# Designed miniproteins, single chains, continued (3), part 64

Each design is a single chain, and the fold is of that chain. pLDDT is the mean over its residues in the fold that is shown.

## One batch from the design tools (miniprotein)

Design m10214
Fold by ESMFold2-Fast:
Structure m10214 (fold): chain A 68 residues (1-68)
Amino acid sequence: SMEEIEAQAEAFVAWAREHPEQAIAYLRREAETGPHPEEMAAILEALEAEDWARLRALLVALQRRNRA
């Protein structure tokens, strides 16, 4: 559901704020080896910029696309 997607995105943002080095490493690997490299690269850029609103929005958009 949309509520589950938003909750998961909020949880990731909260984790990334507390553990930025681990979040960056995770997203960098996903950008290099995962099925959505362009989307993961954009998410990584938002995280590195500490643009939490953009990070959340990109995570929601990616999860909606993957569940469609």
Scores: mean pLDDT 81

Design m10215
Fold by ESMFold2-Fast:
Structure m10215 (fold): chain A 100 residues (1-100)
Amino acid sequence: MEEFEKVLEELIELLREQGQDKVADYVANLPKEEREEIAKLFEKAREAAEKGDGEKGKEYIKKMIEVAKKSVPEEYASIVAQIVGSAYFIANDPELREKM
């Protein structure tokens, strides 16, 4: 399994342990193509922030939420997009992966 999918699986388990079953279900059932698109948009948002372009970063975050809205109710789209983005961030940091 790819590191991103493994980290995402661990986050889903943590959500279930915290009683956040609906959020966990939405993340688990998000299509692979949409998860990958959200991850790519998160990386673009990070690159924009590193360059000091906060407005461009906000545009990418908004696009991540719009991707999630294709499969997730609006009230959950933001948190689902954030969880997918966080999984991608953790998967690309070897030190953070070791702590899971």
Scores: mean pLDDT 79

Design m10216
Fold by ESMFold2-Fast:
Structure m10216 (fold): chain A 71 residues (1-71)
Amino acid sequence: SMLESRKAALETAADINRVGAETQRWLSERKAEELPEEEKEKREEILREGEEGERLNLKAAEEARRKAEEL
């Protein structure tokens, strides 16, 4: 049914966004590690951007999960 298909799609979207959050954290940590100590401000900026990306992905995952539960 359309309802079952939509629920499955929302559950998949939630999973994708959770993986996206983990990927954002991992990538930002790796990029920060590659910078020399003199680039501390750039390192902190990369980590902040990574945290924001993780936060947005987790929010999207929660929204998709809630919508799936409402179906």
Scores: mean pLDDT 86

Design m10217
Fold by ESMFold2-Fast:
Structure m10217 (fold): chain A 99 residues (1-99)
Amino acid sequence: MLKSTDDVTGRRVTILAGGSGIRGAVDATRTLTRQGADVTLIAIGDRVPDSLLDQARQYGARVIRLPADPQLAARRARSLQPDLILPMGRLGQQAADLI
């Protein structure tokens, strides 16, 4: 949970998103990178538009694309040792629930 805007500066934030959650995840990426967070976006599933992932990269985020496997996404997120995990949409929440 974010305590204040300053709490994300220099923090490693992992966003878990797929399907309907991906647009919100890209918007969150923009906000968090502007606040100085080190953002990794894990995009879950093959139907994520490349244009949205490219937008996240342009904001300064690292983007990881994974198949529609919440368990794989959860393991990948844990391996990154994030300070904060932000789930976006149903598939993102399913992955976060496994962490």
Scores: mean pLDDT 81

Design m10218
Fold by ESMFold2-Fast:
Structure m10218 (fold): chain A 95 residues (1-95)
Amino acid sequence: SEETRAAFRKAAEEASIQLFLLSQVAYLEGKKDEADRLNKAIEVLEEAVRDPSLTDEQLQALIDAVNELITAIKNKKPFDEILELADRVVELAKA
């Protein structure tokens, strides 16, 4: 439980940094709606990190989704694909 939570916190922190940088670029390019979607993923991850009710299974699903998102960003996947992965993180954190 503590190990899984520590792993999730670390993944969420890395993803939040990457998403923040992308949201700034999107904002500068006039892509306000896309920047808002990225910022929503950051907010949801920050809430999930503070949520003691999340099970280890839910945390592992979030870790996997967050790592897929980080990998897509690092590999410079199409922006629409990155946005869909960010939306998936939001969906999983609300379940």
Scores: mean pLDDT 88

Design m10219
Fold by ESMFold2-Fast:
Structure m10219 (fold): chain A 113 residues (1-113)
Amino acid sequence: DVRLVASGGGTVAEGGSLTLTGVASGPVRALLGVAWEKQPAGKPSQLVALGGKPAPGFERFSMERSGLTVTLTLSNLKKEDTAVYYPSALAVSAADPGRLIGAVGEGAQVTVV
């Protein structure tokens, strides 16, 4: 099974910044279609970034990918940015490069105070 685990969460003051890191492990050789989603408590999930670009309304955020590592940098944080952030990707199978595996993983909690 392919895992994609986020880290770097925590409590940050409003106006601060934070970098989340997602690392893929398991039988994976490459990541395609990398995304970050925001899951606020009791609200629908929202797409934050996809394919190296922030989603509309999330221009304070940036993402990048290096191999099996994906990062999300949250800048000029606001209280409404409080949420769990989940990385996702299509992983290329290490056993069969013609096979794509949906990689979903553990999110990182961000709390803005």
Scores: mean pLDDT 84

Design m10220
Fold by ESMFold2-Fast:
Structure m10220 (fold): chain A 91 residues (1-91)
Amino acid sequence: ELSPEQRAARARRVAEVIEKVADKAYEMGLLTEEQYNKLKELAERVRRAAESGDPEAADRALGEIGNVFTEIKEKDPEAYDKIAALANEIA
C-alpha cells in the first residue's frame, strides 16, 4: 500500500512524463492541437492536485488523461503505438 506521500510523488512523475510526451508527440504530428492542449491542461491539474494534497482531484485528472489516450487508440492505433513507445523512452 502506497503512502499519501508516495502517491503524490507518483502523480507528479506521471504529470512530468505526460507533459514531455505531449510536447514531443505534438512536434512529431502524432497529436492534434486540441489533444495536445487538453493533455497539457490535465497534466497541470495532476501536478497542482498532488502539490495541494488532493489525491481525489489527481485521480480524476489522471482518468481524463486515460480517456484521451483511449480515444487516440480507438481512432488511430498506429499513432497510439508510437506515443506509447515515446512514453517508454521518456519514462
Scores: mean pLDDT 82

Design m10221
Fold by ESMFold2-Fast:
Structure m10221 (fold): chain A 83 residues (1-83)
Amino acid sequence: MPRTGLRLVLRVRPGQGEQVRRDVERVLAETPGVLEYSVHVEGDTLTVTAVMESREAAERAARAVGEVPGVESIERLELRPLG
């Protein structure tokens, strides 16, 4: 099954960027089907880039990340097939 690229841009609660980054990194590390990930925080914006084993894994990871305390909204959610 082709791998799926996941990119999320999240708005986080003001002042919570570092806490949310740590919690998101933990969630991604614990989510089955996450092959590679990076999380970057700049102010109140958090960007997640990941390579997922499948589209189902990407959808699962996006849901789990969206439920992290301190995530105010998902500003962008991009899923793309990888060859």
Scores: mean pLDDT 84

Design m10222
Fold by ESMFold2-Fast:
Structure m10222 (fold): chain A 70 residues (1-70)
Amino acid sequence: MPSRQQVEQEIQRIIDDDSLSLEEKIRRVTGLLDEEFARIRELDPEHAPSPEVREAIRRTLVEEVRARAS
């Protein structure tokens, strides 16, 4: 499975990829976030981000994708 750093790098790559539509960028970024949060919960549930933290991260990244893809 990809490391946390690799997930962050892949998210940035998706955001910066001019060949992808805004919808595709949002779909891929949110998918990677959901997968990473699920993995953290399985491997280390005690240190998994709270729902509020997950929502804040997701919202921030979606806003960044929208800003860069406009």
Scores: mean pLDDT 73

Design m10223
Fold by ESMFold2-Fast:
Structure m10223 (fold): chain A 55 residues (1-55)
Amino acid sequence: SPEEEALREQIEVLQATLAMLRGYVPRSPEEQRQRDEAIATLERDIAVLEARLRA
């Protein structure tokens, strides 16, 4: 369905962003905290979207 295709595309974009953030080497403790928080948020968002897709 168009809705499922949109969800898959959104998940792919978020997964690409997650991979980019995981590959980033933070230059300060503040950047590391920001990166870690962003990763945690993205992982949660991806999990929610994947759950919706599998429902």
Scores: mean pLDDT 87

Design m10224
Fold by ESMFold2-Fast:
Structure m10224 (fold): chain A 68 residues (1-68)
Amino acid sequence: SREEELRKRIEDLEAVIQGLQDSIATLQAEIAAETDPARRSRLQDEVTTLQNALAILQGELERLRKEL
């Protein structure tokens, strides 16, 4: 059914979002411990990239939830 397909898509997307949130938290902890400005800058760029991806996926999740 459409509702079953939507629920599966929501569950799959929630898992991906959780993974990105965990990755961001790990990188933020690494940034807090990092003393090299160049390495810190690269980690911050990676966090920014993941945060942008997270925002897109959160928007998709909201769209799917509204269809349920």
Scores: mean pLDDT 90

Design m10225
Fold by ESMFold2-Fast:
Structure m10225 (fold): chain A 105 residues (1-105)
Amino acid sequence: SESLKLIEETIKEFKKALELIEQGNVKEGLDKGLEAATDASVRAQKLLDETKSKEAFKVNATLGSAALALSMAKVLYTKGVPEEEIIEIMKKVLENLEKFKEELK
């Protein structure tokens, strides 16, 4: 499934972003995570336009929510919110993507 591959690739990139954040490279990790989320969102929108399926709509909505959460995390980081709270946001995003992956078979 193209939906499954897109979600799996996004999870892989977000795990790399989280590793950077946990290593103290918070800005680099958030920037890479946002880049991955933006690329995934563009691909999900194209999939929705081509298939017009309920599955593609859910993929688009899920990846859009992930991008918004990362954008919020970046704003919170610039306002001096502790790194541990940024890590928790990233972990929650990954948990939601993993749960959605299970729904895709």
Scores: mean pLDDT 86

Design m10226
Fold by ESMFold2-Fast:
Structure m10226 (fold): chain A 89 residues (1-89)
Amino acid sequence: DYFQKILERQKKFREHLSKAFDEAEKIAADPERRQALVDRYLAELEKIRGKPLSPEELARERAFVEDFLPVYLAFEIIAKESRKEKAAA
């Protein structure tokens, strides 16, 4: 029935989300990968703004990106898996 399908879809989604966060935390725990990803996100931010960040802005944005890195990575993993599923269908 409809409700059973929703519950099963929610279970699969929670499993995918949990797996993505586990992978993201493992990547974020690697200092070399963590540093490279933080630098990449900061470079992308400067590109979007169209100008370099000041030293004060750079320090603030770096701290923010470092704190939220596992969240950003988890959503990138989910988005990548979603694209692969659509390509396989």
Scores: mean pLDDT 77

Design m10227
Fold by ESMFold2-Fast:
Structure m10227 (fold): chain A 106 residues (1-106)
Amino acid sequence: MTKEEKEKRAKLLEEQIKYLEKNGADPVTLGDAYLELGRIYLELGDYEKAVKYFEKAVDYMRKAGADPRRLAEAYELLSKAYEKLGDTEKMQKWREEAERARALAE
């Protein structure tokens, strides 16, 4: 995807999320939407927004009782975003959470 395509997709997802939250969408749908939005911002190099949306994804996934494999994926992405921000302490924290979740999944 081009940068312009990613920016357009992010805007559409932000509007969809706003609509879904207003209409009481389930935590699974919201978690998945926030995870995709975080990935787009990570690819765009907007690491602060990537962190913000990955944290929202984790919140909704936990509320949904998402399986440990899905949580591990979200934790790994959050760790990567913090690594890009230079926050090594939070990077390590989320990497450890991902390891624990992977251990539960296998």
Scores: mean pLDDT 86

Design m10228
Fold by ESMFold2-Fast:
Structure m10228 (fold): chain A 82 residues (1-82)
Amino acid sequence: SLEDKLNELVERALKEAEKYLTPEQIEEFRKDANELKQQVLKLPLPEDEKVASFERALRALILRYKAREFNDPEYLRQAAAV
């Protein structure tokens, strides 16, 4: 199902985030990822486009968290390019 696909993407993103974020930051990341999920579900797009849009949004979110964690604005530039 669509929801299963989006949940799969959230779990992959969390697995990546766990490599460099604290448990407290992981909780914040999970909240942000689920908020993006809710926004994507409301988009007037076909299911496959919703999945692609969410995957891109999660990649950008990871880069934004890296920018904050490493205090490196280069990650923000990379996030904007996603």
Scores: mean pLDDT 82

Design m10229
Fold by ESMFold2-Fast:
Structure m10229 (fold): chain A 130 residues (1-130)
Amino acid sequence: PNPERLRILLVDDSGSALKELERLLREVAERLNIPIEIDTAYSGSAALQLLDVAEYDLVIVDAETFDMSGVELIRAARERHPEAVLVGVGGSLRDPAVRQRFLEAGADAVLPKPVTLEQVEELLRRVVER
C-alpha cells in the first residue's frame, strides 16, 4: 500500500453516475484527510486494460456495463488484484440472488444505488485499515 495516496478505479457506462460517485469519494476523502487518485472507465474492456497496467486499492464496478457483466469484471479484478477492495454498485443489487453472485465472484461489498456518504466513508476506512 502507498501510505501517501489511495488509487481508486470507478467503472460505469454512465458519465453522470461516475461524476456523482467521484464527488462522494472526494468529499469523504477530504473530510478524512485521505489522499486519493481516481481513474474512471466507461466500459468493462477499458477497466480490464487499466487493471492490467496499474495497481488499485479500491475498485467500484456498476452491476452492468454495456460490454460485460459487473460479476465478470469483479472476478477478473480479483484475479489481477488479490488485495484490492472490490465493490459492486447498482439498482439490481437490491436482489439477494444478484448480491450473492457478486460476493461469490470476489466482491468485498455490494451497494444498491443511490450510494450514500456513510457507505463511501465505510469503504475508505476499510481500504486504509488493510
Scores: mean pLDDT 85

Design m10230
Fold by ESMFold2-Fast:
Structure m10230 (fold): chain A 64 residues (1-64)
Amino acid sequence: ALTETLEAIGKVVKEAIENNLSIEELEKRIKEVLEKSRPKLTDREYHFAKQMAEKEIEEIRKEK
């Protein structure tokens, strides 16, 4: 579901910040979450989750 996908993205972002993961590793893990969730989401939900993930990645990129 969308909520579970957003929670998974949030968890990956939190782990990336706490463990000083590279932007490349963060992007890879987020892509895996989105791919795993794709069959469980509508097109609209998938686009929303992808946009949220992109915003999180950009925020971390600004700090590095």
Scores: mean pLDDT 79

Design m10231
Fold by ESMFold2-Fast:
Structure m10231 (fold): chain A 95 residues (1-95)
Amino acid sequence: SVRALLRELEARIFALTEEEGQRIEKEMEERLKTQDPAKVFAEMEKRARELIRRAAAALDIPAEDLEAIKAYIREQGARYNRMDAAAETIALIEA
């Protein structure tokens, strides 16, 4: 089941990123006290995205599972009229 696979992957990514995610949050809070919020948010978003990408890569997800996940996301996007959100999520997976 793709749904069971996604739930397992989310739990593993969370476990791999929890400690570093907390460090990013603390750094963001400190920087927001003195720096431009727009710049801080842009830099923190980039760091969070890279953290998730590295965690996903560390899981060594088989290509066939990635294709099944992408197909499922496209199907859900079409089903719930959320094609733009589906395209953005697929772009993150392929990045």
Scores: mean pLDDT 74

Design m10232
Fold by ESMFold2-Fast:
Structure m10232 (fold): chain A 119 residues (1-119)
Amino acid sequence: MKEKEAEARGMLDALRGLALPYDPEYREAQLKGEVYVGVLEVEAAVEFTVELRELEKAGELSREKALELAEKQLEKLYKKLMERARELGDEELIEAIEEWYEEAKKQLPAVVEKILALR
């Protein structure tokens, strides 16, 4: 069980990694030669994991509900990244974040299905 949970977390981290290049704070840190952890991306992954466990504990865990939770966390991350990009006025970054969000939504069902298959 623990090894399979670590694998599921790795898949969420991979999806999060797709967002990191589009984080305005990550881009600014890279330009300055500074280290940035991707706080928004970590928050989204942690919140998804917590909500998924609450559904499992309640006996309400289903593919549909897990996908809805993942979509909500992805939307929250997208909105936070977009707000920051708008503050910078970086049109190229705004467009890149929109493209990333559409691709991430397409990958999300497969990621959720793998996570559920481990339980």
Scores: mean pLDDT 72

Design m10233
Fold by ESMFold2-Fast:
Structure m10233 (fold): chain A 110 residues (1-110)
Amino acid sequence: GTVRTKSKEVIKGDAKVIVSAQVSAVQDEATGSYRAIGTATATALEEGVKLTMTLEVQDDASGKTEVLAVSEPKLAKKGETVTVTAEATISDNKDATIIGTATAEKVELE
């Protein structure tokens, strides 16, 4: 089928980590709205890794981005695996790209 909404996964941050990101956008048949779900999973290779998933929509014509949702952050200790999820509903019939950004940042633990 022709999907008007594209999805893209982005990984950011300087933490020593094994990270994966997945983004899906599913149309609700009753409303025509899209539900976007971004999931990031990270295994920390160092102490104090903070993982966050951010969902953004980018308008394909203007390149303008809007933040739809940000997950609650999770902190991972060395050897721990954490998963974060962000979800949003998109009602616009515009050609748009859903961007899921997994950010794995080193946090200084005092």
Scores: mean pLDDT 76

Design m10234
Fold by ESMFold2-Fast:
Formats: structure tokens, sequence, C-alpha cells
Structure m10234 (fold): chain A 80 residues (1-80)
């Protein structure tokens, strides 16, 4: 069922976005090191690629994942 898969994809992506927000806050507050933050962002990108493959038949989810991946890549670039 397309609508069910779309909803599940949006829910999974929302969890990634929430995790990213919390991780960024922790880094900005000095609760995690730059090395820990970078490693977590790189793991996040790998998991988003897996999510994108899982939802490749749902363009709306793929587009949102790609937008989020770009945000994470920009954050990684700022840390180099």
Amino acid sequence: MYEEKLKKGEEQLARFEEAYKGLKEAYEEGKVSKEEYLAALERGLAELEKLKEEYKDVPEVVERIEEFEEKIKEEIAKLK
C-alpha cells in the first residue's frame, strides 16, 4: 500500500531529523567532541542511503532524504 509506505518513510525520516537536531545541540553545548560529532554525522549519512534504497519507489520520501543528506554534508564541511 503506497500511502502506508509513504507514512512509514516520513515517520522514519522524522526520527532521523530529530536525532540530528539533538546531536547538533549536544555538539554546540560541548557535550560531544568534534570527532564524535563527525563520526555520528557520517553514520547518519550511511543510514540515510539505506533508507533511500528502501523507499526508492516513493519519490516524495527520496526527495526529502536527499535534501536532509545535503544538510548533513554541509554540516560535515563546516567541521573540516
Scores: mean pLDDT 84

Design m10235
Fold by ESMFold2-Fast:
Structure m10235 (fold): chain A 88 residues (1-88)
Amino acid sequence: SASDKLIEQIEALVDKFRQLVLNQAPLDTIIAQLNELADLVSKVDEELAKEIRDFARRLPDLSELLRLVHALALSGEVFYLIRKLRNS
């Protein structure tokens, strides 16, 4: 279904994002990936998409540890969205 395809795309993008953060990829690469994730998430949850875009904007001002902590928290929120979509 279209919903299943969207869920799979969001899962793939959040996994890519997590790998980029864990591998300490360049900030511009992480920001680009977050904005791509936000674009897909905005189709189902505009408030979470705004949080993702806000995190991307704040990312350069955060320490490496805070980037990791916030990235893990955001991944959890996206995972919760995926769970809601699968149960709907």
Scores: mean pLDDT 84

Design m10236
Fold by ESMFold2-Fast:
Structure m10236 (fold): chain A 64 residues (1-64)
Amino acid sequence: SFQELGRELAKLINEKRDGERAEELLYQLTGDREAARRVGERVDAGDSEGARLIAERALAAKYG
């Protein structure tokens, strides 16, 4: 479900800190390659809060 995918994205950002998988999942969910790339970069830089904010905005733009 969308909620399950959102939880997986949150885990990739906050717990696993896997920028590549976070980027891939966000791109699959939103089609926004730029937002996805920026999330991956923030995760890899250790900025989980910045990554979360970008991901939430991209998801809101697509689904909210």
Scores: mean pLDDT 85

Design m10237
Fold by ESMFold2-Fast:
Structure m10237 (fold): chain A 75 residues (1-75)
Amino acid sequence: APAPQVEAVALSPAATPAEGAALLEGLKTAVAFETGDYDMSEAELNRLIRERYNGKVFTFDDAAGTERRFLIREV
């Protein structure tokens, strides 16, 4: 079986799958930066994101003040 993956699940009506994917990419970048390991495999990045962020909700507002909410979870 492939290594467990993580996803950003849209919780608000205005949130899109593309925004969730961008959030997940940002988290991968942040993890690589914090560890100093830019050669980390995708499986290891997904493991660290899962360990740090699984079950966490990220909330941010766009320029119009519309709330975007995403749940990070294991797939």
Scores: mean pLDDT 76

Design m10238
Fold by ESMFold2-Fast:
Structure m10238 (fold): chain A 96 residues (1-96)
Amino acid sequence: MGGLKALETVIERAKKLIDEAKKGIDSGSLTPEQIKKLVEDATNAVKGAKKIAELVLKESERTDPELAAQARKLMEEVDKLSKEVDEITKKANEKL
């Protein structure tokens, strides 16, 4: 319901999971299994956000140019989060 709202919601979730993964890795108190789960959850959230962004953009390009412009902006944000999750994955692998 409401492609933009769904996309914004999954982006916010991805940001929170990325922050939790960064904090967990930096704390040094988590087990390798806990770190792996945090990285996996963050990675899956970003992948989900990308999929939703692609669907929202595809739908909006046919019906609403303004919505399409907003979706493209959110896709750029998802691409930035994808880079952050790649950096976290590398950092986690160095700790495992």
Scores: mean pLDDT 81

Design m10239
Fold by ESMFold2-Fast:
Structure m10239 (fold): chain A 64 residues (1-64)
Amino acid sequence: MMSLEQQRERIFNVIDTQVTAGLSEEEILASLRQIMNWLRQQGVPQSTIDELEKEMLEYIKEKV
């Protein structure tokens, strides 16, 4: 299983790719929501998901 740090890096790379591709903030946020739902289904603790979502939302707002 990938470490949380490795999964975090992959999520950032996905967001960077979507920003570079010219996707809207709304489209990127919809993608993030799907990733967060997937992590929840994989048994990642809700506290960790909340922290990741907050970090990713700040990152998206900074880049878009």
Scores: mean pLDDT 78

Design m10240
Fold by ESMFold2-Fast:
Structure m10240 (fold): chain A 79 residues (1-79)
Amino acid sequence: SEEQLEALKERVEKIAKTIIDYLRKSYPEFKELIDKLEKEVNELLSRIRQAKTLDEAVQAAREILDVISKALKEISKRL
């Protein structure tokens, strides 16, 4: 439904922004990596905002999780 789609879009954006804010506060030494992550996440959030179906939004949300996971792995390797 439209309501479920809009709720998913709002929740994914809020979660993604919260994670990025947390990473910036916790790992200020990784500013360049987090800036790159934020750019990639914002591009994927643009795809979510344009999504016409739940499946499209879920697919883009999975890609957000993937780019966050890769950034966390990179941070972990440098600690």
Scores: mean pLDDT 88

Design m10241
Fold by ESMFold2-Fast:
Structure m10241 (fold): chain A 64 residues (1-64)
Amino acid sequence: SLAEEAERRLRERLEEAGIPVERVEVTVDGDKITIKVTPAASASFEQIVRAMEIAGEVLREARA
């Protein structure tokens, strides 16, 4: 499904970037895609910002 593909891509990109995350949730309802990322407590502010950038890119790709 689109949700599974988006979650897989998001996890792959976060792992490649070395960003520690506690939880990743992707839901799809028709044309609406929602991504929730919970950074690990060990994540720096810079890593959190990068995680949001990556999530935004994955969301744009999924909606193309």
Scores: mean pLDDT 81

Design m10242
Fold by ESMFold2-Fast:
Structure m10242 (fold): chain A 79 residues (1-79)
Amino acid sequence: MESVSEAYREALAEAAARAATWSPAELADLVQRTLSAAPDVAEARAEARREGDSYVLRVTVTLKDGTRLEDVTRIPIPA
């Protein structure tokens, strides 16, 4: 779905830009809030943990039609 996919791409880009200075909890909150603001999203949850030189981000989204989407991605932490 275009709007949730666009929100997710935007959230990932913002998280990547902030990865050097933000905590995993702050990055997860940013992604969760961005996805929750999409008009077709009923619920969004994001979790982030640091794993070496990257954050591992897990996202679960429930759309208003009941569809459940899940993604796991890595966000590199700049050296």
Scores: mean pLDDT 80

Design m10243
Fold by ESMFold2-Fast:
Structure m10243 (fold): chain A 74 residues (1-74)
Amino acid sequence: EKRMEELVEAILKALRDPSELDRAAELAVRLGLSREEIIEAARRAGERDPSVTVAEALALVRKHVVRRAEQELG
């Protein structure tokens, strides 16, 4: 719950500053969030601010997948 709320805030911050999207993806990896949990966090961010776009949510998921693969492969 608290981990997901932290990601929600990071997504909302990325709406104002696109450079924060990379930080949000890194945060999701460090918090051990799954793809499903990231999608849920993006949904909650959209409920708090309708300006959050599906494209931003998808970009976050893509960055998270890449970072996860880097951790698994070294």
Scores: mean pLDDT 69

Design m10244
Fold by ESMFold2-Fast:
Parts: structure tokens; sequence; C-alpha cells
Structure m10244 (fold): chain A 75 residues (1-75)
């Protein structure tokens, strides 16, 4: 429950970010938290920025990474 709330908050911050630099900063801060699901989502965001994906595509990739990471934790 808490992990899902953290991921939702993270995705809201990414959605509101005005630049790729802000997106990367938010993702790097998420990597430092030690939450494995949030780390997985943050890695997907960073990779999306490196690939030159649109903000919407980055958010979609992050949502997929979240679902995969949560499924792995449940297994």
Amino acid sequence: METRQRVIQFLKEISKAKSDEEILKIAEEALSTGDPVLRRVAEAVIEGVKKGLSKQQIINEAMLAKDEALAEEAA
C-alpha cells in the first residue's frame, strides 16, 4: 500500500515536471530512496529520457515498470 502511494506521487511529479532536467532529477532522487519498486520505475523514466521519448511515452513506460515490479514483489 505505501509503495503504491509513493509510486503514484512520483508519477504525479514526473507529469508536472517542465523539463527533461526536472524529470531526471526527480528520477535520481527516487533511485536514492531504497524502495525496489520505485527504483524500477525511476530506471524506466531515466531510460525513456535517454531514448528521447515524449513525456507521455515516458509515463507509459514508468506505469508498465511499476506493474512489473509489483508483480515480482508479489511472487
Scores: mean pLDDT 79

Design m10245
Fold by ESMFold2-Fast:
Structure m10245 (fold): chain A 76 residues (1-76)
Amino acid sequence: MVLTDEQIDALIDEVVERGLTDLKEIEALVRKYGATDPVAKAIALILREALSQPEIDKEKVREEIRNIVEGKPFLI
């Protein structure tokens, strides 16, 4: 299923509120929101990297997750 912007925002908020840093726990939460295996892994990596920052740019994280959900290649 395709994640909506509202679902992405809720996912980011839940990860932050729970203080999740374990990739497996983040991936499990992403799957709960309806992401498929490869998409769930990619989103979990983005969320873990965002959580490693002192402040989370929620708009940037949402944009990165949206690009993965839409299947757009992120330019290296």
Scores: mean pLDDT 73

Design m10246
Fold by ESMFold2-Fast:
Structure m10246 (fold): chain A 57 residues (1-57)
Amino acid sequence: MDAQKEKLREETIKLSLEQGIAAGALKGANAGLDAGLSVEDVSAVVAEAVAEAQRLQ
């Protein structure tokens, strides 16, 4: 639940920094959906993670 969302956020940031924002967002969204998170939760977490990755660049 909260731990899964936190893990998704960290992984999406990492992938976005390593492979680029678009690739990181897509892979993060797929990972969140595969983990059983709702579309709403995945969308919110991925959007926040992408914004954080953009700030770190």
Scores: mean pLDDT 81

Design m10247
Fold by ESMFold2-Fast:
Structure m10247 (fold): chain A 87 residues (1-87)
Amino acid sequence: SMEEVLEEMIELLDEAIEAVEAGDLERAKELLREVKRKIEEHFDEKTAKGFNEALETAIEALEAGDLAGAISLLRSMKHELEKLLKE
């Protein structure tokens, strides 16, 4: 179900944030690729666009060494997914 997909993406984002905080950027990027895969498989074009733009920005922040910026973006994405889960 979409609810199960949302819950799984929230868990992946939490794991990605923990990986960034641990300095494991390769694990963080792998987890974010899995989030992108789920967005591509399950979301409509309008909803997918916003999340894909946020994911791309978070990955660019990680590659630039802006770990705090990346974490902030991932937390914002988690919050938006939690809102979708309730509505």
Scores: mean pLDDT 85

